# Ledger of designs, part 50: designed miniproteins, single chains, continued (2)

Each design is a single chain, and the fold is of that chain. pLDDT is the mean over its residues in the fold that is shown.

## One batch from the design tools (miniprotein)

Design m5726
Fold by ESMFold2-Fast:
Structure m5726 (fold): chain A 56 residues (1-56)
Amino acid sequence: MVAEAQKELDAAQQQLDALLEQYRENPQDSEILKQLLQAQQQLYQAQKRLQEAQKA
């Protein structure tokens, strides 16, 4: 439970970091901007899932 939630959090963080680097190189790319927003939501959900797993 907690281990899987932690893994998802780490994966979401890495995804966000990779997209952030791409955005820095191509700030006018609206597709990258869209993916950044999705990655931020995924990170938030992963954090919630980790917190819920610790409470369960």
Scores: mean pLDDT 79

Design m5727
Fold by ESMFold2-Fast:
Structure m5727 (fold): chain A 72 residues (1-72)
Amino acid sequence: ATQVAASGEAILAAVEGKEPLTEDQIRAAPAGYLGRARVDADGRVVAWSEPLTDAQRDRLIAATRETIERLK
């Protein structure tokens, strides 16, 4: 729970252009929340995604915020 919330905050910060994601943050993120990388259930990067569109970015931000709120 705490790890997923922390990963969500890191993803949100990266999408907002504040800081790039580290490999450790990518590995900790749940699958489907990264527009640039897909991670498996173990937190390993399994595929690189194409660059985010504006619509994909907005969806990622919404999903990240929902995950953070759900874990509080």
Scores: mean pLDDT 52

Design m5728
Fold by ESMFold2-Fast:
Structure m5728 (fold): chain A 87 residues (1-87)
Amino acid sequence: SVEDVIAEFEARVAELLATIDDPAAAEVVRRGAAEFVRLLRERAPLSELEKVALRTYLELLDLGHEATAAAFAEIVRETLRRLEEVE
């Protein structure tokens, strides 16, 4: 179900947040993840999900957190892959 996909996404994001020492980077991840989950629950188009993910990724890069940005992008990629498996 979509709720199972959301729960897995939220668990992965929580694991990522535990590794972040910079409160600014943590806030970017929390805000991006919250918006992504909202869009998932609203059944928003894939294009809107991708825009939120890209914005969050670019904000993390701007803060100098390349590894965190890459990890967030991987979590999003896996979440979108899991959504394709839900009929």
Scores: mean pLDDT 88

Design m5729
Fold by ESMFold2-Fast:
Structure m5729 (fold): chain A 63 residues (1-63)
Amino acid sequence: SGTAVEVLDAGNGLAVVRLADGTRAVARLTSETEAIADTGERLERVALSPEVSAAARAAGAIL
């Protein structure tokens, strides 16, 4: 129900992501197009830039 537009920080399989409305959420990055927030909510992601892909892999996400 939200859109993650940027990965700000990543560690231990989790990322801090910035949403389109400017808020921040902790999320597990599950694919190139999806993340699951710590609340259990599904977030849709904009197509990954190389920087976002690198951050996701550093967080332990499998893309």
Scores: mean pLDDT 63

Design m5730
Fold by ESMFold2-Fast:
Structure m5730 (fold): chain A 113 residues (1-113)
Amino acid sequence: SAQERRILLLAQADAEEETAAYFRKEAEKHPEVKEILLELADLEEQTAALYRQLAAQPSAALEQQIRELGARSKELMDKLKEKDPELARKLASKVTGFHIRGIGDAIDKILEL
């Protein structure tokens, strides 16, 4: 239903914001991958804002923007895995909501409601 979709979109926005805060905190501890972590945090914050907009009003353009940001986040996580696979696993386990491995799947599952 529309109400169920709205609740899940807002929950996803909150999860993206929590993930961004976590990436920023980890960036301070890992100077070798700091730039990647800060860029991931920026993408998560942008994604959260788009999810909040989508929750207020359906938009195919916003859905596409979320998928594009998701693809960019996946690319950055792949770069992180090359430099520090243990940190990448730790970060993945701390993400609340949907995983980076299936960012596209996350929005599609929400929109199926």
Scores: mean pLDDT 81

Design m5731
Fold by ESMFold2-Fast:
Structure m5731 (fold): chain A 73 residues (1-73)
Amino acid sequence: PLALPPPLSPEQRIEAARNLLKTAKLDYENGDFDNAKLHAEAAIRFAEQVPSDNPEAKRIIEEAKKLLEEIEK
């Protein structure tokens, strides 16, 4: 087991995921598809670390995946 600092709380992870998704959407609107993709992927990563029954985490993951699909077009 590797010694790591205390992890973020579920609330902190959701807040980070929301902020990353918001930034990804702004990047997309500005035509910055590379940053939009990076921020959307980061939002999914943070949201995936929250319990799977959290409806906010599910919405963030779904919206981020839809944004990634739009970027890939």
Scores: mean pLDDT 79

Design m5732
Fold by ESMFold2-Fast:
Structure m5732 (fold): chain A 78 residues (1-78)
Amino acid sequence: DAVRAEVRAALEARDWATVEALLSQPNPVGAIADLELVTYLLGLSTEELEELLAEAAAHPLVRAEIEAVLAFKRYMGL
């Protein structure tokens, strides 16, 4: 899947502008980007997620997903 490959490359590069742009696309592209981002974020520690909140400050869709995953991990005691 070309969209999955593009999102994964952007995540590895920490290119939040590209991730934000992909999340902004109409479905199914936006939905695929969202699933890949959430999967990536779930693999990170709470400390890493806090760092990413600052890094993604200019990217509201990326920031919202980081906040959601962070809240979930805190609820689960992670």
Scores: mean pLDDT 85

Design m5733
Fold by ESMFold2-Fast:
Structure m5733 (fold): chain A 104 residues (1-104)
Amino acid sequence: VEELEELLKKLKDLLEKLKTASPEDIKSIVDQAVDVIRQMARLAREKGLPEIALELEVLEGLLLIAIGVGNITKDPEFLKEQSIKLIEKAIELGEEALRKLKAE
């Protein structure tokens, strides 16, 4: 539970940094968010929440696609906008996972 709470806090901090990020910092922040979401998905699976783990893995994949599109199009604002939406959904899933784990 504590490990997931720390990852969720880190992801929320990254979201706030991303909202105010300069174009040059966007990719670095999104790369960090991918790593946090990957860790959250692993913990969710280990704690017996496979559906939440799968949804987090889908969000990780979508973030990687957004990074790829941003690299091809040279559009950091597109990467920022898409990443904010995906990270917000990952935070929602992380909070759902915490609720389920605290109920047990």
Scores: mean pLDDT 86

Design m5734
Fold by ESMFold2-Fast:
Structure m5734 (fold): chain A 83 residues (1-83)
Amino acid sequence: DIEKIRKNIDKIWETHPLLKPYPKERFKKLVDELLDKVEAGEQLSETERNFLEILKYYADYIEGKITKVQADAKIFELLSRTP
């Protein structure tokens, strides 16, 4: 759900410790570029697909749909697959 990610992007950046080293505006630009590809129906790389799933899980956590432990476990799994 692209809308869910866009709505929660500021809180996603604030919630994840690994995102803190990146400037917020750079992070937002990378997310916008990824979501533009999704909306255009472009084929995503494995890294881009994993990043999209990470964003979805954090948005679900922020909206109270999953626990932080559940979100962190899924994100760890996805990050471990990224080269």
Scores: mean pLDDT 74

Design m5735
Fold by ESMFold2-Fast:
Structure m5735 (fold): chain A 71 residues (1-71)
Amino acid sequence: MTLEEAAERLSEATGLSREEALRILRGAVSLLRSGVFTDEQIIELIMREAGLSEEEARLVLELAKEILASQ
């Protein structure tokens, strides 16, 4: 999955702008790449920084994992 495809899906699910979705996804990918945070810690950080619900933050994490799997 591309970053652009993930941003479209996140935007549709949350009502965020595509640019905001791109920023959030880039942040989540960076946190995953660091390897120092658990999935639950990443979800908490997304909720606090982006103002998303737990369900929306879990969607961000899943999309970020798909981006990384696509390299």
Scores: mean pLDDT 85

Design m5736
Fold by ESMFold2-Fast:
Structure m5736 (fold): chain A 100 residues (1-100)
Amino acid sequence: MMSSSEVKSFNQALALIDKAIAILKEIDPQTAKELEKLKGQFETAVQNQDIDKAIDILQQMTNMINDTALKYKNSELMKIAIELGAITVGLMANRVADSM
């Protein structure tokens, strides 16, 4: 079963993704569309309690935001990518601990 800390981490990630999508709609609408699609897949994985799949999709979204931040030299997107990376690492660490 999904823990309350995992739920909180996923909700924090979703808020950051929504902020990234809002920025990208103005500067790279195609990448915004791709992130919205991945966000839908992420929400489905979370609903299914497929934590490993949710983490994999979150890594894909984080990498996409990071690459786009570098391409456009956008410091706000870079900050979002760093924060998403930290959340992803925390989720992976908790998952490893739970499987020990």
Scores: mean pLDDT 84

Design m5737
Fold by ESMFold2-Fast:
Structure m5737 (fold): chain A 62 residues (1-62)
Amino acid sequence: SALEKVTEIVSKHMPVEDPEVSAKIILESMKADPEGGARRLQEDNGLSDEDAQQIRDAALQV
């Protein structure tokens, strides 16, 4: 599922207590501002262009 894919990316890159909860919040934020959300993930959390794009694509499917 889209949530599972985003949870995997979050677990890989972010030191958070609950990656699934963080993934849900990221998906909601990405739906509201896809370009800004992707940029913040890349600049603030060090995600690759590919990982940020996968999260953006997942947000549009949920």
Scores: mean pLDDT 77

Design m5738
Fold by ESMFold2-Fast:
Structure m5738 (fold): chain A 109 residues (1-109)
Amino acid sequence: EELVLPDETVEYARKAYELIEKGFNPEEEKEKEAAKLGMEALRKAAEYVKKGEFEKAIEELAKFFESLGGKEAAEYMRKALEGLPEEVLKFMAEKVPELIEEEEALLKK
């Protein structure tokens, strides 16, 4: 209800995650590497959003999804993010530091 995304954005994101779930079967080491890359991509994307460089933020996230589900997953995620209003991207970026701190704490335990 709250934080409702546009239908087109939801559909593209769903396609990206579906490709990752079907194709990505990593060993434990690859899972840790993917988590590291994901946190780095989220940090860089949040930094770009704060600077108003939304295209660069989208590109950083697309590169991460490419590492998980290949080029097609990256393209779907890029389309999903391009469909989001800038205000939504800014709101999400403000939450990224907290999410990264939580994930980093779990990985260090």
Scores: mean pLDDT 69

Design m5739
Fold by ESMFold2-Fast:
Structure m5739 (fold): chain A 81 residues (1-81)
Amino acid sequence: MRAELERRTRELLARAQARLAFIQSHTPDSPELQALQDAFDAASARVAELLAAGRYEEALRVAEELLRRIEDFERELGLKG
């Protein structure tokens, strides 16, 4: 079960990274896009710390919230909505 949570967390981070890269390749630089990149960097660091501490469920929640935020931003830009 813990290995499954870690795998799922890493999958969500990989999806978040891929979506952010897509947004960056199709959108001009902006303070809003920079804030999203900063949020990704902070969340990735927090997930690494939580996984190292054995806090797998909290790491998963951080990754899920990050992906949701990136998907919401992508929709606001009209890239998916």
Scores: mean pLDDT 82

Design m5740
Fold by ESMFold2-Fast:
Structure m5740 (fold): chain A 100 residues (1-100)
Amino acid sequence: SAEAKARAEAVLAFLTGSADNLLEQAEKADESELPALVEQFLGLMDLAIEEARELGLEDLAREVEKMKKEFNPKSLEELKKAIEEFRERVERMVREWLAS
């Protein structure tokens, strides 16, 4: 529906914007801030799973759940790579769904 597509666009904008904000924080952060940024990113992944399920985007929900299970960053560099992968997959999968 048009309403579901509008909600999906809003969710996409929020999730990618939140990921971009976390990437900016990680770029400026010290390694001592890694645990706090990890908790923020885990929260973002949980929100993405919830929103994807409510929209019926089950493939996206499963992909993010997989990313969360495999998520164990040892450095800010590894955290940044995980956030970048999350952002790319969310944008690709939501836009593919919106195009269908």
Scores: mean pLDDT 88

Design m5741
Fold by ESMFold2-Fast:
Structure m5741 (fold): chain A 80 residues (1-80)
Amino acid sequence: VTPEDKANAQSILDQVRQLKENLKAGKISLEDFNRAVDVIIQALKDALAKETDPEKKKLLQQTIDEIQKIKKEAEEQYKK
C-alpha cells in the first residue's frame, strides 16, 4: 500500500461524506444518495476483484466497509 493508494481511498471517502452532507442539507434525495453511493461501492468491488496485492485488497475492503457504514447510517436517519 502506497501513500497514493491511501490518498485515493481518502478522496473516495471525502466524496461519500460530501454526498451525506448534501443529503443532510436537503440538496439531494435519499434515492439520489443511494444511487451515487452504490455506483462508488460497485467500482470499488470491481477494483477489489482485479487486485492481487493483499495489502491493497485490505485497503479496498476497509474503504468499502466504511462507505457501507455511512450508507446504513444515512438510511437509518432519513428513511422510514
Scores: mean pLDDT 83

Design m5742
Fold by ESMFold2-Fast:
Structure m5742 (fold): chain A 99 residues (1-99)
Amino acid sequence: KAEEVIEEARKYLEERGIDPSQLSDAGQVYLAGALRVLEGVREGRGEEAEREELEKMKPFVEALKEAGGLDKAKAAADAPIVQAILAEAARELGIDLEE
C-alpha cells in the first residue's frame, strides 16, 4: 500500500537523524529511496539497490499516478532540502556526485 511506503520512508529517515516533517510525503519517499541506492552504490550493489527501491516504490507511484500527482513527486526530488541532504550523505559515504 502507498501509505506503507510513506511510513517505511519516514521511519528510515528518522533512524538516520533526518527530520521528515520538513518534507512532503513524496519528498520523504524519494529521499529515503535515493539514500538507500547511494549506500548500495558504496557497497558495490548499485544495480541491485536501485531495482529493490523501484519495487518498493511501485504502490506509491501507482497511487500518485491515479491521483494525478506525478508532477508533485518530480518537484519534491528537485527540492533544495532534499538535494542538500543527498549531497551531505554522499560526502559521508565517500561518493563523489560532482564527477
Scores: mean pLDDT 68

Design m5743
Fold by ESMFold2-Fast:
Structure m5743 (fold): chain A 116 residues (1-116)
Amino acid sequence: LSFNEFSKLLLSGNPNALKKANEVYESYVSNNYINKETKVAIGELFKMLLAKLTDEEILSSNSVSTKVLFLALKNVANEKQTLEEAINNINNNENLSNVNKKDLVGFLKALYEATS
């Protein structure tokens, strides 16, 4: 299963993909410090995907990190961006703190390594 195929399943609210993403998240936070805001953002996104909210509902989130993570996954899933391009867009997003950028990039790389 490619990372782009995994991202499609995750974005569709597939329970097995969500379970795998949560396992990667738990492993990642056990081995790496991530900021509380980023933890909340990842948890919010997983809850929204499990609830099968629309793209418009997810993008109405007050969390910039939630929206950025969602769009990164969506652009990779739809082959509009490579993982490297999605990471570069996160790093160039002036609405994110340097801590949020590092945390989101680290988590995306962990998802890729676990699902590629």
Scores: mean pLDDT 87

Design m5744
Fold by ESMFold2-Fast:
Structure m5744 (fold): chain A 82 residues (1-82)
Amino acid sequence: MSEDEKMSKLLKEMEEEIKKNLEEYVEKAKPLLEKETGKKAEEIHDLTAAGLYWFSEKTGLSVKEIMSLSPVERLRLVVEKS
């Protein structure tokens, strides 16, 4: 499978898993993001929190480490670890 095909499948998997587990990912990610950003949970978008948490779970990296990476670097790490 090409890198582009892997990334396309990964993006679809991410969207589907975030939709399915949105409340769980948000609940787990928001406290971590509050600690790292200094923002209140209410100021952090649910989709942003869920997305960062999904990458953290798939890569094994902390949410803080995921935040330091570009979106493309995040996707590449998930492909590498899969």
Scores: mean pLDDT 79

Design m5745
Fold by ESMFold2-Fast:
Structure m5745 (fold): chain A 81 residues (1-81)
Amino acid sequence: SAEEKIEKAIELGKEAGNPTIVKLGEKLLELKEKKGSKLELDILRGLAGIERGVAKIIGDKKAEEAADLLIEAGDEIIKEL
């Protein structure tokens, strides 16, 4: 589920020492629970995409996996709107 992907991403973000990924996951989970706007979800998904790119460039595999999970979860939540 989207929630399980977000929870996994938060844990991977913590293991990677990446507070930005952790906060993105926490905010995405809040927006899902509160039925946040599509614009807010699109912005968070875009930021997760940027974090994925950064993680890939620096070779942070845990951060890259976490960002991929946030992108997938964001897409699932947006489809339910």
Scores: mean pLDDT 84

Design m5746
Fold by ESMFold2-Fast:
Structure m5746 (fold): chain A 72 residues (1-72)
Amino acid sequence: PTYTATVTVEALEDGSKATITVTGSQTMKFTVELKKGEKATYTWTGSQPVTLTGEADPESKVKITVSPVTAT
């Protein structure tokens, strides 16, 4: 099956940073920096299930929305 996972990061303040971690058989991390009101959406598709987590930097105000992993 093909697994799809989506995370959306929305900045509530300028200079907001969040680290997104994609965990499957391997772990990948990347940091996103956004201006107030900006949204970034990241979608992963693959033959393996992944877990998406988001962590805001302590001085950042960010809304992180993780969609459930779907299998097709």
Scores: mean pLDDT 77

Design m5747
Fold by ESMFold2-Fast:
Structure m5747 (fold): chain A 82 residues (1-82)
Amino acid sequence: NEELIKKGEELMQKGGEEKDLKLIEEGVKLIEEGAKAAGNEEAVKLIREGGKLLIEGVKSGDVDKIQEGTALILQGVSLALK
């Protein structure tokens, strides 16, 4: 579902700009639900793993985890939107 993915991406961007972890978590959840609706299991897996790394990195201040998690989410989004 492209609409859910887009809304999730907007929430993640806003959460990053506002430093609001709850908005980031909600954004990741919507992206995951959008990928599930698209029926792409590989995309769902990438978004889940990326979301875990991103959230853990934000909580711990680990820039490498934030970058890796974001990259996995973007890879999953790319697969879900094909």
Scores: mean pLDDT 83

Design m5748
Fold by ESMFold2-Fast:
Structure m5748 (fold): chain A 87 residues (1-87)
Amino acid sequence: SAELEAALAAAKRAALLLSEEIDATTDPEKQKEMLEWAKERGKEFRAAVEAGDVARARAIVDETLAWGIEQSTNPAIIARLRALRAE
């Protein structure tokens, strides 16, 4: 569906932005926490997509964007995450 395609596109863009922030993180313990969180949310997102659960997929994307905004220290990444969340 168009809604699921939109969720997939948003998830891909969010993952790229979060990957940039995680790669820029100099604290190895914090980087590990961020990677573990992203891995679990990625599993949940995949399960929602496989089930055709658009509402759950969208909710996981929104949660991921909100979490990324909270974790990010880079104003440019925060601005891009906020813009994506507003779509």
Scores: mean pLDDT 81

Design m5749
Fold by ESMFold2-Fast:
Structure m5749 (fold): chain A 94 residues (1-94)
Amino acid sequence: SPAERAARLDALWAEIVRLATREAKRKGLEEEMEKLLNELTRLVLQIIRLILQGRAPSEELRARLREVLDRIVELVENPELAAKVRELLGEVEA
């Protein structure tokens, strides 16, 4: 259902934020990561709202999400984070 899909996206987003924040803190990249996570949060909330309205995210919105997630993964280079990013993208593109 749209509500279950939105809940899964919210849970994955929260886990990505926790992992990315932890790894950025370890590497002294907190300021750069905060900017990326703020944009990620904006995009994920927009996608969740669209799903709850029975609407699909646009190709442009999906491309912007992928770009931000790629930058987050590149910044901290953590395989657990990369796996959660793949899960989030799978839920958005389903």
Scores: mean pLDDT 88

Design m5750
Fold by ESMFold2-Fast:
Structure m5750 (fold): chain A 69 residues (1-69)
Amino acid sequence: SMTTNFVSPAAFDQAKEIAGVVRPKTAFIYASEDEAEEVKARLEELAGVATGDKDPASGNYVFRLQRAP
């Protein structure tokens, strides 16, 4: 299961600029294992909450952001 981070529209609009995959209400931010803490800190600064899921196949982290209504 993938953790979803619900963020304000303003935080979503800022965070999608660093996202690898962007959809109208969803953004995926990818980070290597070595970059995960830095990316998490940046997202927490923008949105107050950031939980990433580790992909067991690649070792990379994925942060899924969902734009709040």
Scores: mean pLDDT 80

Design m5751
Fold by ESMFold2-Fast:
Structure m5751 (fold): chain A 70 residues (1-70)
Amino acid sequence: SDEQAERDLAVGDELYAKARAAPTPQERRTYLLFALEAYRNVLKYHPDASPEIQARAKARIAELEAELAA
């Protein structure tokens, strides 16, 4: 389960990297939303993941929600 949770976390990280590299505000927002959904899915589909993985997903969700609110 932790290996699958780590892979899904990595998908979120890749989408976030695309958001950071995006040339337009619209594309950046789109990738931020995709990354947010990916991190939320880590918690939703891997509720038994280690506390470390859960904490990382929650931290990234908070960071992305703050970026989207700005």
Scores: mean pLDDT 87

Design m5752
Fold by ESMFold2-Fast:
Structure m5752 (fold): chain A 106 residues (1-106)
Amino acid sequence: SLVEEARRALGEALRLLQEALKKAEEIDEEIAELVREALSHAALAMAHLDAGDLAGAAEAAREAAEHAREALKKAEEIPEAKEVAELLREAYRHLEEAARLLEEAI
């Protein structure tokens, strides 16, 4: 189902964001803060999904994607953050996919 695919995409995004946060905390606090915001919104998306609120889940997933995109932009400017940028690029794709799948499921 679209909901199950969205849940898998959110799960992958959460995993990637957690790994990105661990690395970002050693490199740049501003990137780490944006990754924490992305994680918070991705977790909120999962909570809405578990409650059956597909619209709330889609909105939270889009907010998570926006914070991940901002973190990615900053990470791309710092050579030491190359691995963080790669993780954030993958997380962003999964968050965008989750949001689209949830919107289609409504």
Scores: mean pLDDT 91

Design m5753
Fold by ESMFold2-Fast:
Structure m5753 (fold): chain A 78 residues (1-78)
Amino acid sequence: MKMKVIVTIEYIDKKTGKKEVEEYEFELPESEGGEGLQLAKDIGEEKAKEYGGELEGVSLEVDEEKGEIKVRFRITSK
């Protein structure tokens, strides 16, 4: 069975307080949970570089019943 990894990126503009949210979803074999977490981190770091902000981990939730891993990052402008 496949596991879903959902990555949510929140961007906050420090000057305006405007919040933008992006979501990415990908599927991996259930045995590759660690690879899914690494890929989520790589996506977060890429987006932090793109937005020119600092990457912060907000939450990690594992829903074993649904086979889902949910990772939320926040990027705040400098």
Scores: mean pLDDT 76

Design m5754
Fold by ESMFold2-Fast:
Structure m5754 (fold): chain A 68 residues (1-68)
Amino acid sequence: MEKKEKAIEKLKELANGRETVTILQVGNAMFEAGFTDEEVRKAIELARKKNPDGTLTLEEAIEVINEL
């Protein structure tokens, strides 16, 4: 399974039916999928630029993962 697909699936599990996820949950899903510390940091920076309050919709979080 590709790392991006694995991260997205894990993120959906962490969302647990909620419409939003935290930047921390995005990072955790990516680490579990096998992304490096540098890749996770880059994704977190992108997410913060889009949503400075630290929360994203699940769709926005998937877009961040796919942009890497």
Scores: mean pLDDT 79

Design m5755
Fold by ESMFold2-Fast:
Order: structure tokens, then C-alpha cells, then sequence
Structure m5755 (fold): chain A 97 residues (1-97)
């Protein structure tokens, strides 16, 4: 199931970590490790952790599949979660082709 990234500090921070990891060519295991470290530093509860991890994985998928990391980071900074979600749908479509 695909849930859009929300305009929350946790999900925006997660998306940034995911995009940066994807741009760096990191594996799924490596991005999950970076996200886990960030969660521990930020003192998140279980619901916030799940949302953060979901946003990080979506950011990673978009950057890894589409290679538009600079544009994607700009959209995250501008809190354009609608545009980020559209890019995620494009990335998922590309993976299914």
C-alpha cells in the first residue's frame, strides 16, 4: 500500500534522508540503517518512526529510479508533498514497466 508523504517535520526529514541515500547509490539496507540512526537521535515514538521510515523509503525509491535528486530535495524543502507523491507514482510505474 502507498501512503503519500505528509507535510510533517518527521516525514520531511525522512524523505530528505531517503533522497540523499538514493543519490549516493546506497542499498535499501544502508538507507534503513541511516533512517534508524536518525530516529534514535530524534526520540520518535512508534507512529513517528513508521512514518519517518516510510518517507525515507519513498525518497530513496524516487532518487534511485528517476535520478532527479536535486529537484526532489528542492520539492521537499518547499514542502511540495503533492509533487513528491507524483514523482513516487512515476518511479513505481517505471519499476513496473
Amino acid sequence: SVFPIRDTPEELAGARIGVEAGAAGLSEEEVLARAADAIDERGMNAEQRARFLGAAMRGWVIARVLGRAEELLALVEARRVDAVHELFEQAMAALQA
Scores: mean pLDDT 80

Design m5756
Fold by ESMFold2-Fast:
Structure m5756 (fold): chain A 71 residues (1-71)
Amino acid sequence: PTPSPVTPETVEGVLTALDGYIADPSLTEEEKEEVRRLRKRLLEAYRAGDQEGFLEIVREFFDLYRRRFPP
């Protein structure tokens, strides 16, 4: 796989999406905690310069969202 560069704008966009998800009143408290843990892991990966880990966590979040809210 080709690593994509992670920019501050990308990080802010993902954090905004996570915060929007957490603010959704249809989510259970357990689901909100799961997203909060992903948000923390994502920030830790970004601060550590782990771009692969960052992208894996972003993918994990979208997979989680898709499974919780199937079309």
Scores: mean pLDDT 73

Design m5757
Fold by ESMFold2-Fast:
Structure m5757 (fold): chain A 98 residues (1-98)
Amino acid sequence: MEPEYEVRITLHSDLAPEEMAVLLELLSQVAKQAGADAVETNAESGEMIISSKSEEVLVRFVAQALEMARAVGVDRVDVESLKRHIPSLEALVAAWRA
């Protein structure tokens, strides 16, 4: 079994579905540039799922995504590890919520 990491990011915002789709597409491009192996988005739920064999790639992308979400005025961001526990990610999300 390959050591893969997978993270779900959920953006909670008053953005219209078309605006959310644009934001998720921008985040998808950023994730791919950061080295993510796969990216899936759902504009209706505000969700993005990203996977990588590198924990560092996911942590770096999530940090960037959280700052972009803050700049756009997203009210709340939930981040969830789906395959493997990522301690660095939990610390990053805790700092975001503080």
Scores: mean pLDDT 77

Design m5758
Fold by ESMFold2-Fast:
Structure m5758 (fold): chain A 108 residues (1-108)
Amino acid sequence: GSMKEELKRELDKAVDETKKTIEELSSDPKFAKLLIEQIDHLKAIVHQILEKLDDLSKAKEIVEYAKSTLDAVKDLLEEDPDNVTKQIAAALILIGAILDLELLLKSL
C-alpha cells in the first residue's frame, strides 16, 4: 500500500484503541460521548491533511503528533478516570491539537 494509506491505518488503530479505553473507563456517558466525537473530529482532520500533503516526512510527523495527543488523553484518563480536573485537561489537550491541525489544514 501507499505510505499515506499505512499512516491512515496507524492513526485509525490509535483512534479505535483510545475510543475503546474511554468507553471502558468512563463513569460519565456524556463526557465520554463528547470526547469520542472530538477524537473522531481529530481523525477526520488528519485524514484531510494526509490527502493534501505530499511531504511524507511531514505526514509522518502529523500522524505521530495525533497519536501522541491520543496517548496523552488516554494516560490522563487511565490515571484517575473520575478526576474532573484530569477529564478537563484531556479535553483541552484534544481541542488544542484539533485547532493546531485545522490551522495547518487551512495553510495547505
Scores: mean pLDDT 87

Design m5759
Fold by ESMFold2-Fast:
Structure m5759 (fold): chain A 81 residues (1-81)
Amino acid sequence: SEALQLVEEAIRAIQQKDADKALALLDEAIKAASSDPVAKELLTKAKALVERLIAEEDYDTAKQVAEETLEKLKEILQQKA
């Protein structure tokens, strides 16, 4: 899934403290998930939280939020019957 790969790249950008790249990749992930309302809502909320945490220079918690979001996104996308 393109959305999953983009979130994984965003996690790496957060780890490198590249805020602009991380937020841009999360925006691309939201667009890639646009056909799935549940995935889109999850990613939109995750981006808002990650953006706030990065603004507070809390990159460790931002990474954990992005990693938890990746796990939830995998479940949502794999449960499509």
Scores: mean pLDDT 86

